# Designs tried in a protein design run: designed miniproteins, single chains, continued (4). Part 68

Each design is a single chain, and the fold is of that chain. pLDDT is the mean over its residues in the fold that is shown.

## One batch from the design tools (miniprotein)

Design m14350
Fold by ESMFold2-Fast:
Structure m14350 (fold): chain A 62 residues (1-62)
Amino acid sequence: SEELKEKIKKQEELADFHIKSMEEELRRRGYSQDRIDRIVESMRDTFKGLLDLEERRKKKEE
């Protein structure tokens, strides 16, 4: 449904905002860019997995 897609998109945007905030925090703490990039990638992969799981769960309730 379009409503489900809109909710998932908003959750993805919120997750991206939090990841960017964490990236800035890591830079402030003196982490190397390479390490920050690896941490950010791991966080994005984790959030994508959680969103995919939530989408599949909601599709089973339709």
Scores: mean pLDDT 77

Design m14351
Fold by ESMFold2-Fast:
Structure m14351 (fold): chain A 94 residues (1-94)
Amino acid sequence: MEFVEEEKKELKSIGDLPEEVVNTIAVLRAIAAGELTAEEARELLKKNPLFTEEEIEKLVEIIENRDDEAVEKFHELMDEINKRIEEYLKKLEE
């Protein structure tokens, strides 16, 4: 949980991101770093309206298996989310 709080602080320093977006990225980064258990991730993701139960279960499986395929798939998801946020912030400035 401490890792998630530190990531939230860094994300909030980047710009005025919606709390749900900050929470989403912080949890995903903590999962990638191996800082969250499957149960901790499930509790945090359940509070986020952007995730379905199916997506939560998929992320839990990634945490439990931690094989190279799961890690690669997770990194691809993180890249997509980061790119989407960057485009969102640019549109707010235009």
Scores: mean pLDDT 69

Design m14352
Fold by ESMFold2-Fast:
Order: sequence, then C-alpha cells, then structure tokens
Structure m14352 (fold): chain A 93 residues (1-93)
Amino acid sequence: DEIDAYLARLDAARDELVKLVTSENPDKEKLIEAVRRALDEGLVFAVMVALSVAEKNKRYDIAKLILEVLIEDARARGHELAAEFYENILKKL
C-alpha cells in the first residue's frame, strides 16, 4: 500500500529530524541536509513536527535554520504564501 509506505517514510524522517533537533550539540549541516531530503520526499509534516519541537525546547537557533530551509524550498517551488507563512514565524522567534 502506497499510503503505508508513505507513513513509514514520514515516521522515519520525523524520528531522524527530532533526534537531530534534540541533540545537545546538533550537527547543523546534517540537520539542513535532513530537512532538505524530507522536503524533497514530500514529508513536510515531519519538518513541521521538528520545528515545533525546536520551538518548544526554546532552540531558536535550530528553529531559525529549519525555517530558512522551509522558506528557500517554498520559494523554489513557487509557493509564495507558504514562504510568507514561514517568514512570519521566523519574525516572531
């Protein structure tokens, strides 16, 4: 089932991103690469969960990195409203 395969990929991406976000000394380059990979695979929900975890833990440095990748990806895809949404979140950090 394509849906079951999608959910398995979503769970794996979410777990990877959350682990990177919650590490004591997060590898920022690995985090950016993992976010880009998740977005390329259409797993935006996993990225949004990671962003929420970063914000909840007051890791604003990490939240900013995730938002910058989300803005870049949205603009590259022509999703202007999504880019504006992420820019507004970034301004409130």
Scores: mean pLDDT 87

Design m14353
Fold by ESMFold2-Fast:
Structure m14353 (fold): chain A 81 residues (1-81)
Amino acid sequence: KPVVPPDISSYEEALKALDEVLKAKTKEEMITKVALMVMKSRIPEIADMLLKLLDEMLDLNFDEAKEAVEKLKKEIEEKLS
């Protein structure tokens, strides 16, 4: 059985998962990690933000996709501050 990553049940957990996404070396790896975060999101607001990010990333190159992930991370950090 594949190892199932932990559920995302808070903004703090979403930030940790986005840090992991930013470690991706390719656009396809980033897309896969964000899609997995959507599947693991237990908070509808977080799931909606991740779905919007995923849709945006599909039309971006790797550098632009990384910038979009960093922008979402900043928005979530501002909600925690």
Scores: mean pLDDT 79

Design m14354
Fold by ESMFold2-Fast:
Structure m14354 (fold): chain A 63 residues (1-63)
Amino acid sequence: MEEEILRLEREAMAAALRGDFAAAERHIAQLEKLASESTGEARELAERVVRGARELLDIMRAA
C-alpha cells in the first residue's frame, strides 16, 4: 500500500511539473480512491499526498 501511494505521488508530481495537468489529475484521483479504501496510517499518508499533489498542481497552473 505505502509503495503504491508513493509511486502514484511521484507520477502525479512528475505530470504536474511537465504541464500534463490531465495526467496529474488522473493520478490524484487514483490516490483519492486509495485513501478512501485505506485505514489508519496508510489513509493518513494517502490523504497527505493528495493535498501535496493538489497544491503543486495549483502552483504549476498559476505559473
Scores: mean pLDDT 83

Design m14355
Fold by ESMFold2-Fast:
Structure m14355 (fold): chain A 64 residues (1-64)
Amino acid sequence: DELDLEIAYHAALALTRKLAEELGADSFSVERVGEDTFRGTARKGDEVYERDYRAADLLELARA
C-alpha cells in the first residue's frame, strides 16, 4: 500500500531527525533500502550513523 509506505517513510524521517538532533549532526537522510526497510543516516563531520527500520515497526510507532 502506497499510503503505508508514505507513513513509514515519514516515521523514519522523524526518528532520523531526532537522532541527528541528539548527535548535533550536520545532515540527515532517509532512503528505502529494501521492499519493507528504510535506512536513516545522520552525518557529523566524517562520522556516519545509520539505523535500519522495518516498515511494519514504523507503522506501529506512527499509530502509538
Scores: mean pLDDT 82

Design m14356
Fold by ESMFold2-Fast:
Structure m14356 (fold): chain A 131 residues (1-131)
Amino acid sequence: NAMEKQLENDRKEYEETKKKLDELFAGIDAEIDRAIQLAVEGASPEEIKRELDKAVELAKQAFDLVKKSKISPEGKAELYEYLAKRFEEASERIGVVAGMADEETRVYGRKAQAEFDSLAEEAKKLAEELK
């Protein structure tokens, strides 16, 4: 019936969006892992910054994906909560870069943490507004 089709379509939209988010977070995690590896190996601050900037760009894409999704308010709130958790986890991992001895590397790490923290707080706010 019409209601069963609507529920099935909502589930499919949710699952497709979640799959795309998982792909974006795999990219975010890979860029953060690369930034940490470069920092540990004593690479240039500019090389470390490039990987952190890529991670932040992917995070903004993940945020926009949920924002533009045509999912029920309940499903959208759940995805925003998922974004907040994943962004907080990313920020914590970037703490390795933000703690490095090189001052310029620390500045880039702290800036990337601040961007992930800002995205996490916005995602939490949007999740609460949909409840």
Scores: mean pLDDT 89

Design m14357
Fold by ESMFold2-Fast:
Structure m14357 (fold): chain A 56 residues (1-56)
Amino acid sequence: MPPFMDAEDGFNALLAAGFSPEQAVAFLRREVEESDVSEEQKRRDLAFLDAQEAAL
């Protein structure tokens, strides 16, 4: 996967692929933690995922 894929785009893509919102958040949280993207990008991606999780 490209190292600049945003969590927002990834979340929408996983939902389109049939993942539940809870599964999509859990999967992407792991991917963000393991990614080699910038610190600022990781913070933004994790903040987005935290907001999605809080809405469930």
Scores: mean pLDDT 74

Design m14358
Fold by ESMFold2-Fast:
Structure m14358 (fold): chain A 103 residues (1-103)
Amino acid sequence: SETVNTLHNNVSNALRQLNQPQDQIDYFTNELVNTLSQESSSPLTNEQINAIVTLVVEYLCIYNSPLTQGLSEQIVRDLVNYAKNNNWNLVVESSVEETLSKC
């Protein structure tokens, strides 16, 4: 559960920095954590967590819109598909903080 808590906290913190509404942060974070827990056969590494959070931030910067239930479900779907297409080998050079600063 430590890995799940780390993912939950890091995603929630990034979304707060993007000024997303708290109710939408809660919905998105729960959908993401639950879906990744079902789709991933192994606990996520810190590198995978960093990559996932960074990709979420990049996705939201592109849309420049408040999170909705529909957008949250679309982002989670796209992330899972991306992870599967890369055989869960998720590594990014950028930190979450660097990505947020460019948004």
Scores: mean pLDDT 84

Design m14359
Fold by ESMFold2-Fast:
Structure m14359 (fold): chain A 90 residues (1-90)
Amino acid sequence: MDKVINKYGKDTVTVTLHSMFVTMQQQGIQPDPNRVNSPDQIDQMLDDVINGGDISQFVRSISVQDWQDLQSRLDDLNQQTVQDVQQRFS
């Protein structure tokens, strides 16, 4: 995650994660419970999605645990964005 945030910035990663969650809800896509990924594999898959990769294919390639971890990271990133906006308002 940190590698992707450092490469693209928090805002881009946050928007990408939000788009993945929206796509999952709209299309009824569920993570693969048998898939196991390392943090580096998750970073590579996020890099691919940011560069126009298929969100549906990504979601089907992650585990339920990976999905929960990404949701927790999205919540953290959203909280950080609110703090950054408040600090930069005048």
Scores: mean pLDDT 70

Design m14360
Fold by ESMFold2-Fast:
Structure m14360 (fold): chain A 80 residues (1-80)
Amino acid sequence: SMEEFLKESQKVLELIKQFGQAIDDGDIQKAEQLLQQLQQQLQKMIDATPPEFRQQVQQLAQQTLQALEQMLAEAKAKLA
């Protein structure tokens, strides 16, 4: 339902904020753990999406994960 989608999307936003903070703090281990949690939470968000919007939400989730993975890779490179 839309209500469940909004609830799950709010959890995604909270995890993204925590991920950004871990990157800013140079806490790569925590950022990696949060990225794994984000993968799971994005799937829950997709599952909660009404079928008519599920493909669009899945594409958005894929783009979001790619951006976060790139941020993590860049942070790791700066610390090496």
Scores: mean pLDDT 87

Design m14361
Fold by ESMFold2-Fast:
Structure m14361 (fold): chain A 112 residues (1-112)
Amino acid sequence: MLRLSDDLRRLLAAGVPVALAMRIETDKPLSEVEVEVRILDARAAPGSTVEVHLKAESGQRAVAEARAPDGAHLRIEVEVKTPGTKVEVHAAVADSPEQADALADRLEAELR
């Protein structure tokens, strides 16, 4: 079962303009796929967008981080538990909530 961490829900509720898209490649039913995505830090700064791209395979835990000089920051962790599974995650912190939706659409298009 796919699990997004409560971090994403809390950040969105707090008005942080986070966008995340994920591609899963697996030989298993999606109901049996265990992937954990954690947002370890997310900070927006006006005029800056920070973006991370991360790939992980079965048994891997991968971390990606991006920082801007004005204090925008994004750090994510992905763990793939299900055998025969590969995951690609594109995540970003936009400079504003209005840009976050457009950014999410772009990240999803990149993973198609």
Scores: mean pLDDT 78

Design m14362
Fold by ESMFold2-Fast:
Structure m14362 (fold): chain A 109 residues (1-109)
Amino acid sequence: DLAKATGAAVPAAPSEEERELLRYIRRIVQKVSDTVLELDKAGVSPEERRARVAETLQRELKEAYEDAIKRKLHPKVIEFLKKLAEMSAEEAARYLEETYGVDLPALLR
């Protein structure tokens, strides 16, 4: 399980599959954070903020899955990203927090 292998105690020399997953996770976190900053600056309602952040997370997860297929990455990487893309935004955020320690669920509140 790549998700379990790339938990908080990431090894000093991760596998190629682990490096690819970490690249996608970092990109997703950055895009969600950028969206939060833009929405906070715009002064949108809490309801609109949650909806837009959730939409951004789901879009980025789908794009990561599609990119992994296009790049013909290892099946384990593709399957992991597919699983995340099929989750609700809240489920995906919690999974990423539990597996990689990213504070995405806080952004959906």
Scores: mean pLDDT 77

Design m14363
Fold by ESMFold2-Fast:
Structure m14363 (fold): chain A 76 residues (1-76)
Amino acid sequence: SIGEYVEKAKEALLNKDPKAAVEALKKGAELQPDNTELQKAVADAEKALESDSEEAGEKLQKALMTAIRLLESQLP
């Protein structure tokens, strides 16, 4: 479920594992293929994850938070 992937992403962020967070959000995004804003947020997070710069870290955090918010908006 979407909630399961949101929970996994949040847990991964608490454990300082942004790669696991992105993987969980990618699975959540697969449940909403027509949500272009969500697809973009996940793609932005994946791209930011490829770099260890401070700027990439800020972009990663913003993209992860956006994807989590978009998925949470679909929860009851």
Scores: mean pLDDT 81

Design m14364
Fold by ESMFold2-Fast:
Structure m14364 (fold): chain A 80 residues (1-80)
Amino acid sequence: SVMEELKEIIEKIAKISGMSKEEVEKIIEVVEKNPEAQEIYLDQLKKVLEEIEKKNDPELAKEYAKQIIEQAELEEERLK
């Protein structure tokens, strides 16, 4: 399923970037609340993971993780 693939990709990004369990859970919750955007999130996060793996740069991985977390926080605010 799209959600299973999204969870796997988010967990992989989290492992490389050092994202916390709470941050991962927040991102997953936001994605689950926006089913119409799940395919777009999947495509975007696949590209982010490929870039992180290709560059082998932990600072770049942290920067992407920060952006993903900030976007999830903005969407959480909007859904209230």
Scores: mean pLDDT 82

Design m14365
Fold by ESMFold2-Fast:
Structure m14365 (fold): chain A 66 residues (1-66)
Amino acid sequence: MLVSAGPVLIELAEEFNVSVEEVKKVAEELIKEGKIPGARITESGGIVVDESSVELLRELVRKRLE
């Protein structure tokens, strides 16, 4: 099932004290690189991810922000 990545991006923005837009750009780069299976950028610019890949998205974005 596809879910919004919005809550994860907000949590990471708060964790690293950066903007949600900055976290979203990192997530979009990882998706374009094919690093997050089942994730895609919607036509409206939102990010959706398969429920089973939510933690992978979180871990890879966190690693890029470090």
Scores: mean pLDDT 82

Design m14366
Fold by ESMFold2-Fast:
Structure m14366 (fold): chain A 91 residues (1-91)
Amino acid sequence: MRILIAFSEVDSGRVVGISMADTIDDAVVELRRAFDEALRRGRRLEILISAPSKDTVERLVDEAERLARERGLRVVERKLEENHARLVVEP
């Protein structure tokens, strides 16, 4: 299974990182790392998630929202599609 997660700084449009994972657990590790970097930088972060199934995308969105809350980040935009999702998080 291929999961793609891309992270970009909203205000500058700069790509912060792109990660690939074969499992949901590995993808969650990559999400955690990206949120830790976002906290350190104090910037708004756009997160793009691509996965082969709607269930996988929904699970990863739920995990991303949980990880954001645990770090005091706010999810200010959420768009969920069949195989893709977009989140915007801010401090």
Scores: mean pLDDT 80

Design m14367
Fold by ESMFold2-Fast:
Structure m14367 (fold): chain A 95 residues (1-95)
Amino acid sequence: DEELDRRIAEAEERAERGEALPTSIARYLIGLLELGLRLLDGELSREEALAREKELRAAAYEGLRAGDPPADAALVAELERLKAELDARVAALKA
């Protein structure tokens, strides 16, 4: 929703300037990328994808309310790995 999307955009822009993403936002983005990849591979139903996204959104809000620490190096590495994988899959679809 609008508030979560705004907070994610703000956190990503700050991360581009060298600030760490909050853990809950990093986990949410990882979850969305994993869902996107599974949808591209045909491994996930539409109904299951919607249910998983709802769970990811609820977890992100809970983390934001709980005073979220910065994402550790392992979460950052996983996020960057999944971004690279999605970029590769999108490039393959265009070829």
Scores: mean pLDDT 79

Design m14368
Fold by ESMFold2-Fast:
Structure m14368 (fold): chain A 61 residues (1-61)
Amino acid sequence: SAEQIQKEIAALRKEKAELEERLKQMLADPQTDPRKIAVTQARLAVVEGAIAFLEELLKKV
């Protein structure tokens, strides 16, 4: 249902915001492990892809 899709999008947007804040903090610290930055960026890309997919699905409901 559209309501279930909207709830899932909301949860993913919250996770995206948390990952973006974490990435911002890591990029501000020159001592941060570059591998941790890469992993966080990869997770962010997956979450953004999931949001885009669900937003497209929502347009058809």
Scores: mean pLDDT 87

Design m14369
Fold by ESMFold2-Fast:
Structure m14369 (fold): chain A 56 residues (1-56)
Amino acid sequence: SEIQEIADVLMEATKDWDVETKRKYFEKQLEETEKSNSPKKETAIAALKLALSKID
């Protein structure tokens, strides 16, 4: 799915980051995305939440 593909790209792009930095980055991106008016907002939110779930 598009959500899984975006989440996989996010995880791959941040693979060399430490877990805490990665988690904080995704949490910040999630907060910013939720406040945006982007047409891909819902998909991006779902992908960020999925990426965060993979860190835990």
Scores: mean pLDDT 80

Design m14370
Fold by ESMFold2-Fast:
Structure m14370 (fold): chain A 83 residues (1-83)
Amino acid sequence: TSERLRKNAKKMLENLESKLTEEELKALNSEDYTPLKEMKEALELIAEGRSLGEVAKKFDISQSTLRARIKNLAKRLGLELIE
């Protein structure tokens, strides 16, 4: 995995709970498998050194879709990602 992707994933995970609204935190901690839970799992795998392709395959999505979802979540968290 790109070192930039790994660093971005770690930064997002470190800031996730502190930057989410109360409603978003409930979605993250819900027993239901939510898109936010899926993104947290994806970020954890990337932070562990999994490639973007491996993570995208696990969730049955394209690498472009995964990249877009990461970028969108970063915007919601008010974080600037290293490209």
Scores: mean pLDDT 74

Design m14371
Fold by ESMFold2-Fast:
Structure m14371 (fold): chain A 66 residues (1-66)
Amino acid sequence: KEEENRQEFLKQLQQNILDRLDRDRDLSDQMLALVDVGSSPDFAQRARQLQDDTDARLQQLLKQLS
């Protein structure tokens, strides 16, 4: 059915978004660890806040899609 095909497509799209978010978060965590050694704690704090805000917004959109 067309509806079943649409649901499969949306599920694949959701998974791709989640996979990208996981990869971006892992990279961000690694970068923040490097910053801790020789950079401002304020910068690291701001970067983490922005990442958390982005994650929350994406989760909100995924919830609306479901």
Scores: mean pLDDT 67

Design m14372
Fold by ESMFold2-Fast:
Structure m14372 (fold): chain A 83 residues (1-83)
Amino acid sequence: VDEEVKEVRRIAAEARTDPEKAIEKLKEYLKSKDERVRLEAVKGLGEIALDYPEKVLPILEEALKDKDERVREAAREAIKQVE
């Protein structure tokens, strides 16, 4: 879990050089069975959404339907930061 969380954070940072690839990888992590990995992916997407809101907002809106309450809360906070 900790290693995957670190990888997700690294991918979010790489959005500065390759935003499309970073968004694609983070979107894949939203399908993880581990809610901690999904939570970190939402946080990473929220950071990228500050620069690329049109590409990321639809993905964050899907995260609002997540099974875990903390993942949904992180998605709401990320959307709020972009608005």
Scores: mean pLDDT 81

Design m14373
Fold by ESMFold2-Fast:
Structure m14373 (fold): chain A 71 residues (1-71)
Amino acid sequence: GAMEELLKEYEELKEKMVEAARKHDLETMRELSKRLREIVEKLKEAGYEELAEKLGEETDREAVRAYLESS
């Protein structure tokens, strides 16, 4: 269904975001952050607010960690 497709797309973009963060690719991170936020908004509009919030927090945590731990 639509939710399953959104979750799969989110997961793929999240993996790309973490990799971009590890490489300090700020331009790619900015583009991916916008796309990830669009999916989070769609999930919230569909009534999956708690899930959307958890996905956003998890992605931010993993991206920040990858960015800071890569030296």
Scores: mean pLDDT 85

Design m14374
Fold by ESMFold2-Fast:
Structure m14374 (fold): chain A 98 residues (1-98)
Amino acid sequence: LVVGEPSPKLQPIIDFLKKGGAEVIFEPNVEEAKEKIEKGEFDLTIAIGKENYEKLKPLLEKKNIPVIGGPAKILPFKLMTRQVFTKDEIDEDADAYI
């Protein structure tokens, strides 16, 4: 699940995930994203922007869903560099935002 406005900087990562068999769902509204998280089963959430990340993090922690947060410009680099595909490799608070 990707929460926030789509960015050209994220498109290569989204294409990579889709080629790997992942279903990518976009939700620009954080409140609608919260409802989807409560009702849906997601393996990973990408939160674009600090506000979306902070609003979603408590719910995602409760549901044990990994989250990656940060500015759209750096998220593709972070995902590529870390090869984040498992919970053990999730980029937690230590490097989420600058």
Scores: mean pLDDT 60

Design m14375
Fold by ESMFold2-Fast:
Structure m14375 (fold): chain A 73 residues (1-73)
Amino acid sequence: SDASDLARRVHEAIRRGQPIRLSGKTPDGTSVTGEGPQEVADAARKLAKAYEKTDPHAAEIFREIARLAEKAS
């Protein structure tokens, strides 16, 4: 749910042309942050890979965020 809410907010920000930012931690405690379309796409891909085993649904949502951010670049 938290990841779904985050994806919805990022999608809405892109749709409105607002600045986008992503900040989170991987399951192993590594901080991941990105500002602007390119960095958000990179951060989202890293989070997707990190969550593959612990939360596959969150990983899928992060892959969608990366795809949307890439299109906004």
Scores: mean pLDDT 76

Design m14376
Fold by ESMFold2-Fast:
Structure m14376 (fold): chain A 80 residues (1-80)
Amino acid sequence: MVVTVSFAAFPGAKAGDTVVAFQKPTDGPVFAHPADAGLLGTVAADGSATAQAVLDGEGELLAHVWRGDTLVATVPATIV
């Protein structure tokens, strides 16, 4: 299922940064890269963002914020 998620502003966020939202995996690395993602969001002028994520049941939602090839932050995301 595809859901819309959001997160609040965080230190270091810049408008136009790329957001990849994902469901935290049960095992394996907690990582998602924009080049491998079909659903991308962007950081708004106030540092907040919305993005879409694919859910497989219930689980913790996270977002990676990317500036070019630099991972700026990993933040909790909530369904809107």
Scores: mean pLDDT 73

Design m14377
Fold by ESMFold2-Fast:
Structure m14377 (fold): chain A 72 residues (1-72)
Amino acid sequence: MEKIRKKFEEAIKAGDVKAAMEYMDELMDIEEEKGASRGELAARMTGLILKGIADGNIVEGLKEAFEEILKM
């Protein structure tokens, strides 16, 4: 978790949305192994990212999605 969070923050700081999404997928894989539904994880992530885009702040949407998945 700590390593994925650090890599995610570095990707966000670099403006590398693709790398940030790849680390998001790694986090979802870990949560799915713990018994979370992949479909629910993906829907939650997508909803928060779309909200961020609508609000004009995709970076905040990505950060919020990452924190939400960590709580599942």
Scores: mean pLDDT 78

Design m14378
Fold by ESMFold2-Fast:
Structure m14378 (fold): chain A 77 residues (1-77)
Amino acid sequence: MLESIEIKQLSEDTDMIIAVIDGKKYIAVVDRKKNEITLILSEDGEILLYVDPLTGEKYYFDERAPEIEKILKEALK
């Protein structure tokens, strides 16, 4: 369950999301031009989701990453 969400602009095309989901803090990066989450980090700095900026390929490094991505995408609508 999403408990809190904070959106901070990093650049003209990029936002940072700080979210608390099920008592855990996550940091995500959003490419606003593509309307895509390009990075998700755990509170400890582990990469959960990464989109390669050269190829556009999406990598899930943690089994929780697809659900976290879904929650964040729904909150950004």
Scores: mean pLDDT 83

Design m14379
Fold by ESMFold2-Fast:
Parts: sequence; structure tokens; C-alpha cells
Structure m14379 (fold): chain A 72 residues (1-72)
Amino acid sequence: SQKIRDKAIEATSLGILSAGYDIEGNKVESLRLLSDAYDLMADTYESEGKLDEAEKYRELSERYRKEAEALA
């Protein structure tokens, strides 16, 4: 599905941007972008009916979001 591909591309782009912020030393922004990327991946797996995989990515998203909040 084009819609699923678009979400996967967006997640990949956010991951690359997160890596860029990490290299520049902006850990908070890096972690926020990583959280957003994992949330989009969870949406993609959920749309495919892969609920166990979606749950794992939701947990990763939540973990990195909380880590960013703790550093802010």
C-alpha cells in the first residue's frame, strides 16, 4: 500500500534526522525524533495486523519519549 510506504519513508527520514541531531550533540531533539519514528513504525505494523510488532515499537517510542522528557 502506498500509504504504508509513505509512513515507512517518513519514519526512515525522522531516523536519519535524529542521527544528525545526535552527531551535533542535541540529544533531546534526537530522542524526540526517534520516538516519533518508532511511533510511525508501530502505526505501519498495526495497519498490517502485526499487533505484537506494533506493541514493541510503541514501547520503544514511549521509552525514548520519556528519556527525552527526563533530559529536557
Scores: mean pLDDT 80

Design m14380
Fold by ESMFold2-Fast:
Structure m14380 (fold): chain A 56 residues (1-56)
Amino acid sequence: GMAAAREGGRRAGEAGAAGDNATAKELSQQMAVDGGVDDNTATKLGVAGYLEAQGS
């Protein structure tokens, strides 16, 4: 569901902010599969999480 996708995106964003792009991509892909969201939606949630983790 969306809640799982958003949480995955936030964690992916945190990994991306730390420079761990491989983990960020893996979490985004897993979030899309588990949450039932498409890659585009997963990317948007990941970007939101990235900015939230990096920009606080």
Scores: mean pLDDT 65

Design m14381
Fold by ESMFold2-Fast:
Structure m14381 (fold): chain A 72 residues (1-72)
Amino acid sequence: LSEDEKAMLEVLGKILEAAKKAYEEILGDTPLEEASEEQLAELEKKIKEEAEKVIKESDLSEEAREKVLAAL
């Protein structure tokens, strides 16, 4: 793996942890497939906000940032 790929995986790992916390806060014990459209939209918005914050604080190259955002 390139250094950018390793950094991207580390950033994605942090985003996944933030996503798990957001899921617990918004959905709790509700399965993803039973969530309302409003709950799913709120969860996606929260995950994207946290992801953008993590990416902004990272030392990723512009190309690596674009790839991480595209993966979300």
Scores: mean pLDDT 76

Design m14382
Fold by ESMFold2-Fast:
Structure m14382 (fold): chain A 59 residues (1-59)
Amino acid sequence: GEMEKLAEEAYRIAREYALRGDSVTDAVVRAMEELGISGSDTLAVEAARRGAREGLRER
């Protein structure tokens, strides 16, 4: 559904920012800003955090 697509995009965007040099926190904030995600969208925020951590590990 739409929430699942948002979570997938949040994961992907945050992972890319972390790979490019952002911290986990900065990558998550950037992904949320780009997708218009609020902090109450826990699935998308959790996916963004997972993506950012994975991107950081891949550096």
Scores: mean pLDDT 82

Design m14383
Fold by ESMFold2-Fast:
Structure m14383 (fold): chain A 78 residues (1-78)
Amino acid sequence: SMSPDVEELKKKAEEALKLAEKGVEEKNPELAEEGIKKIEEIEEELKELGVLTPEFEEFLGEIKKKAEELLEKAKELS
């Protein structure tokens, strides 16, 4: 298969979202910023490889949006 392991990448994106959630819990916006950066790195890697499917792009977009909302919440709490 020329595609990377989608399941592994999905888990990495979900771990990045959990890092953003931890940023809210710990009132640390830097953790949420790190989570967003990791999501962006996954998207750019797939884009450079030419293997970013519309379905996975939508998934990453939704996860990034949630992480950005968590970043704003963490900033309000810090």
Scores: mean pLDDT 81

Design m14384
Fold by ESMFold2-Fast:
Structure m14384 (fold): chain A 65 residues (1-65)
Amino acid sequence: SIEDIKNELLEELKKKLEETPLEEWKQVVDEIIARGEKLLPKEEIEELKKEIDRIGAQVALKKLS
């Protein structure tokens, strides 16, 4: 389902962001968005981007704490 695809992409994003220096995060985010654009309708991509921002903020907060 669309929800399962989004959840899988977001889980992979979270793991990669935790393992990757902040300076390289743009490449990780761009790769996840590119995969999402191939797998998901355009309407779901804006929601995916919002969830990516939310997870990125959460991981950044944990790294800075």
Scores: mean pLDDT 84

Design m14385
Fold by ESMFold2-Fast:
Structure m14385 (fold): chain A 68 residues (1-68)
Amino acid sequence: SSLLEEAKERLKEAEEKGDKDAVGIYKALIEAIENRDLVIAQVALAEAKRLGDEEAAKLAEKIIESLK
């Protein structure tokens, strides 16, 4: 899906920048999409909001809506 592709691209960018927090969020979002796990997606959203990562939070919200 386009959301999975976006999450994978964001993960690659985070890894290239050495942003370990963003890497954790995007890995969780990929797992949420692949396993259709709403709880993992919600935890990733909470972490993105805690860190002030607006781009990760927006993607997490889109993934949550797609899993409902």
Scores: mean pLDDT 88

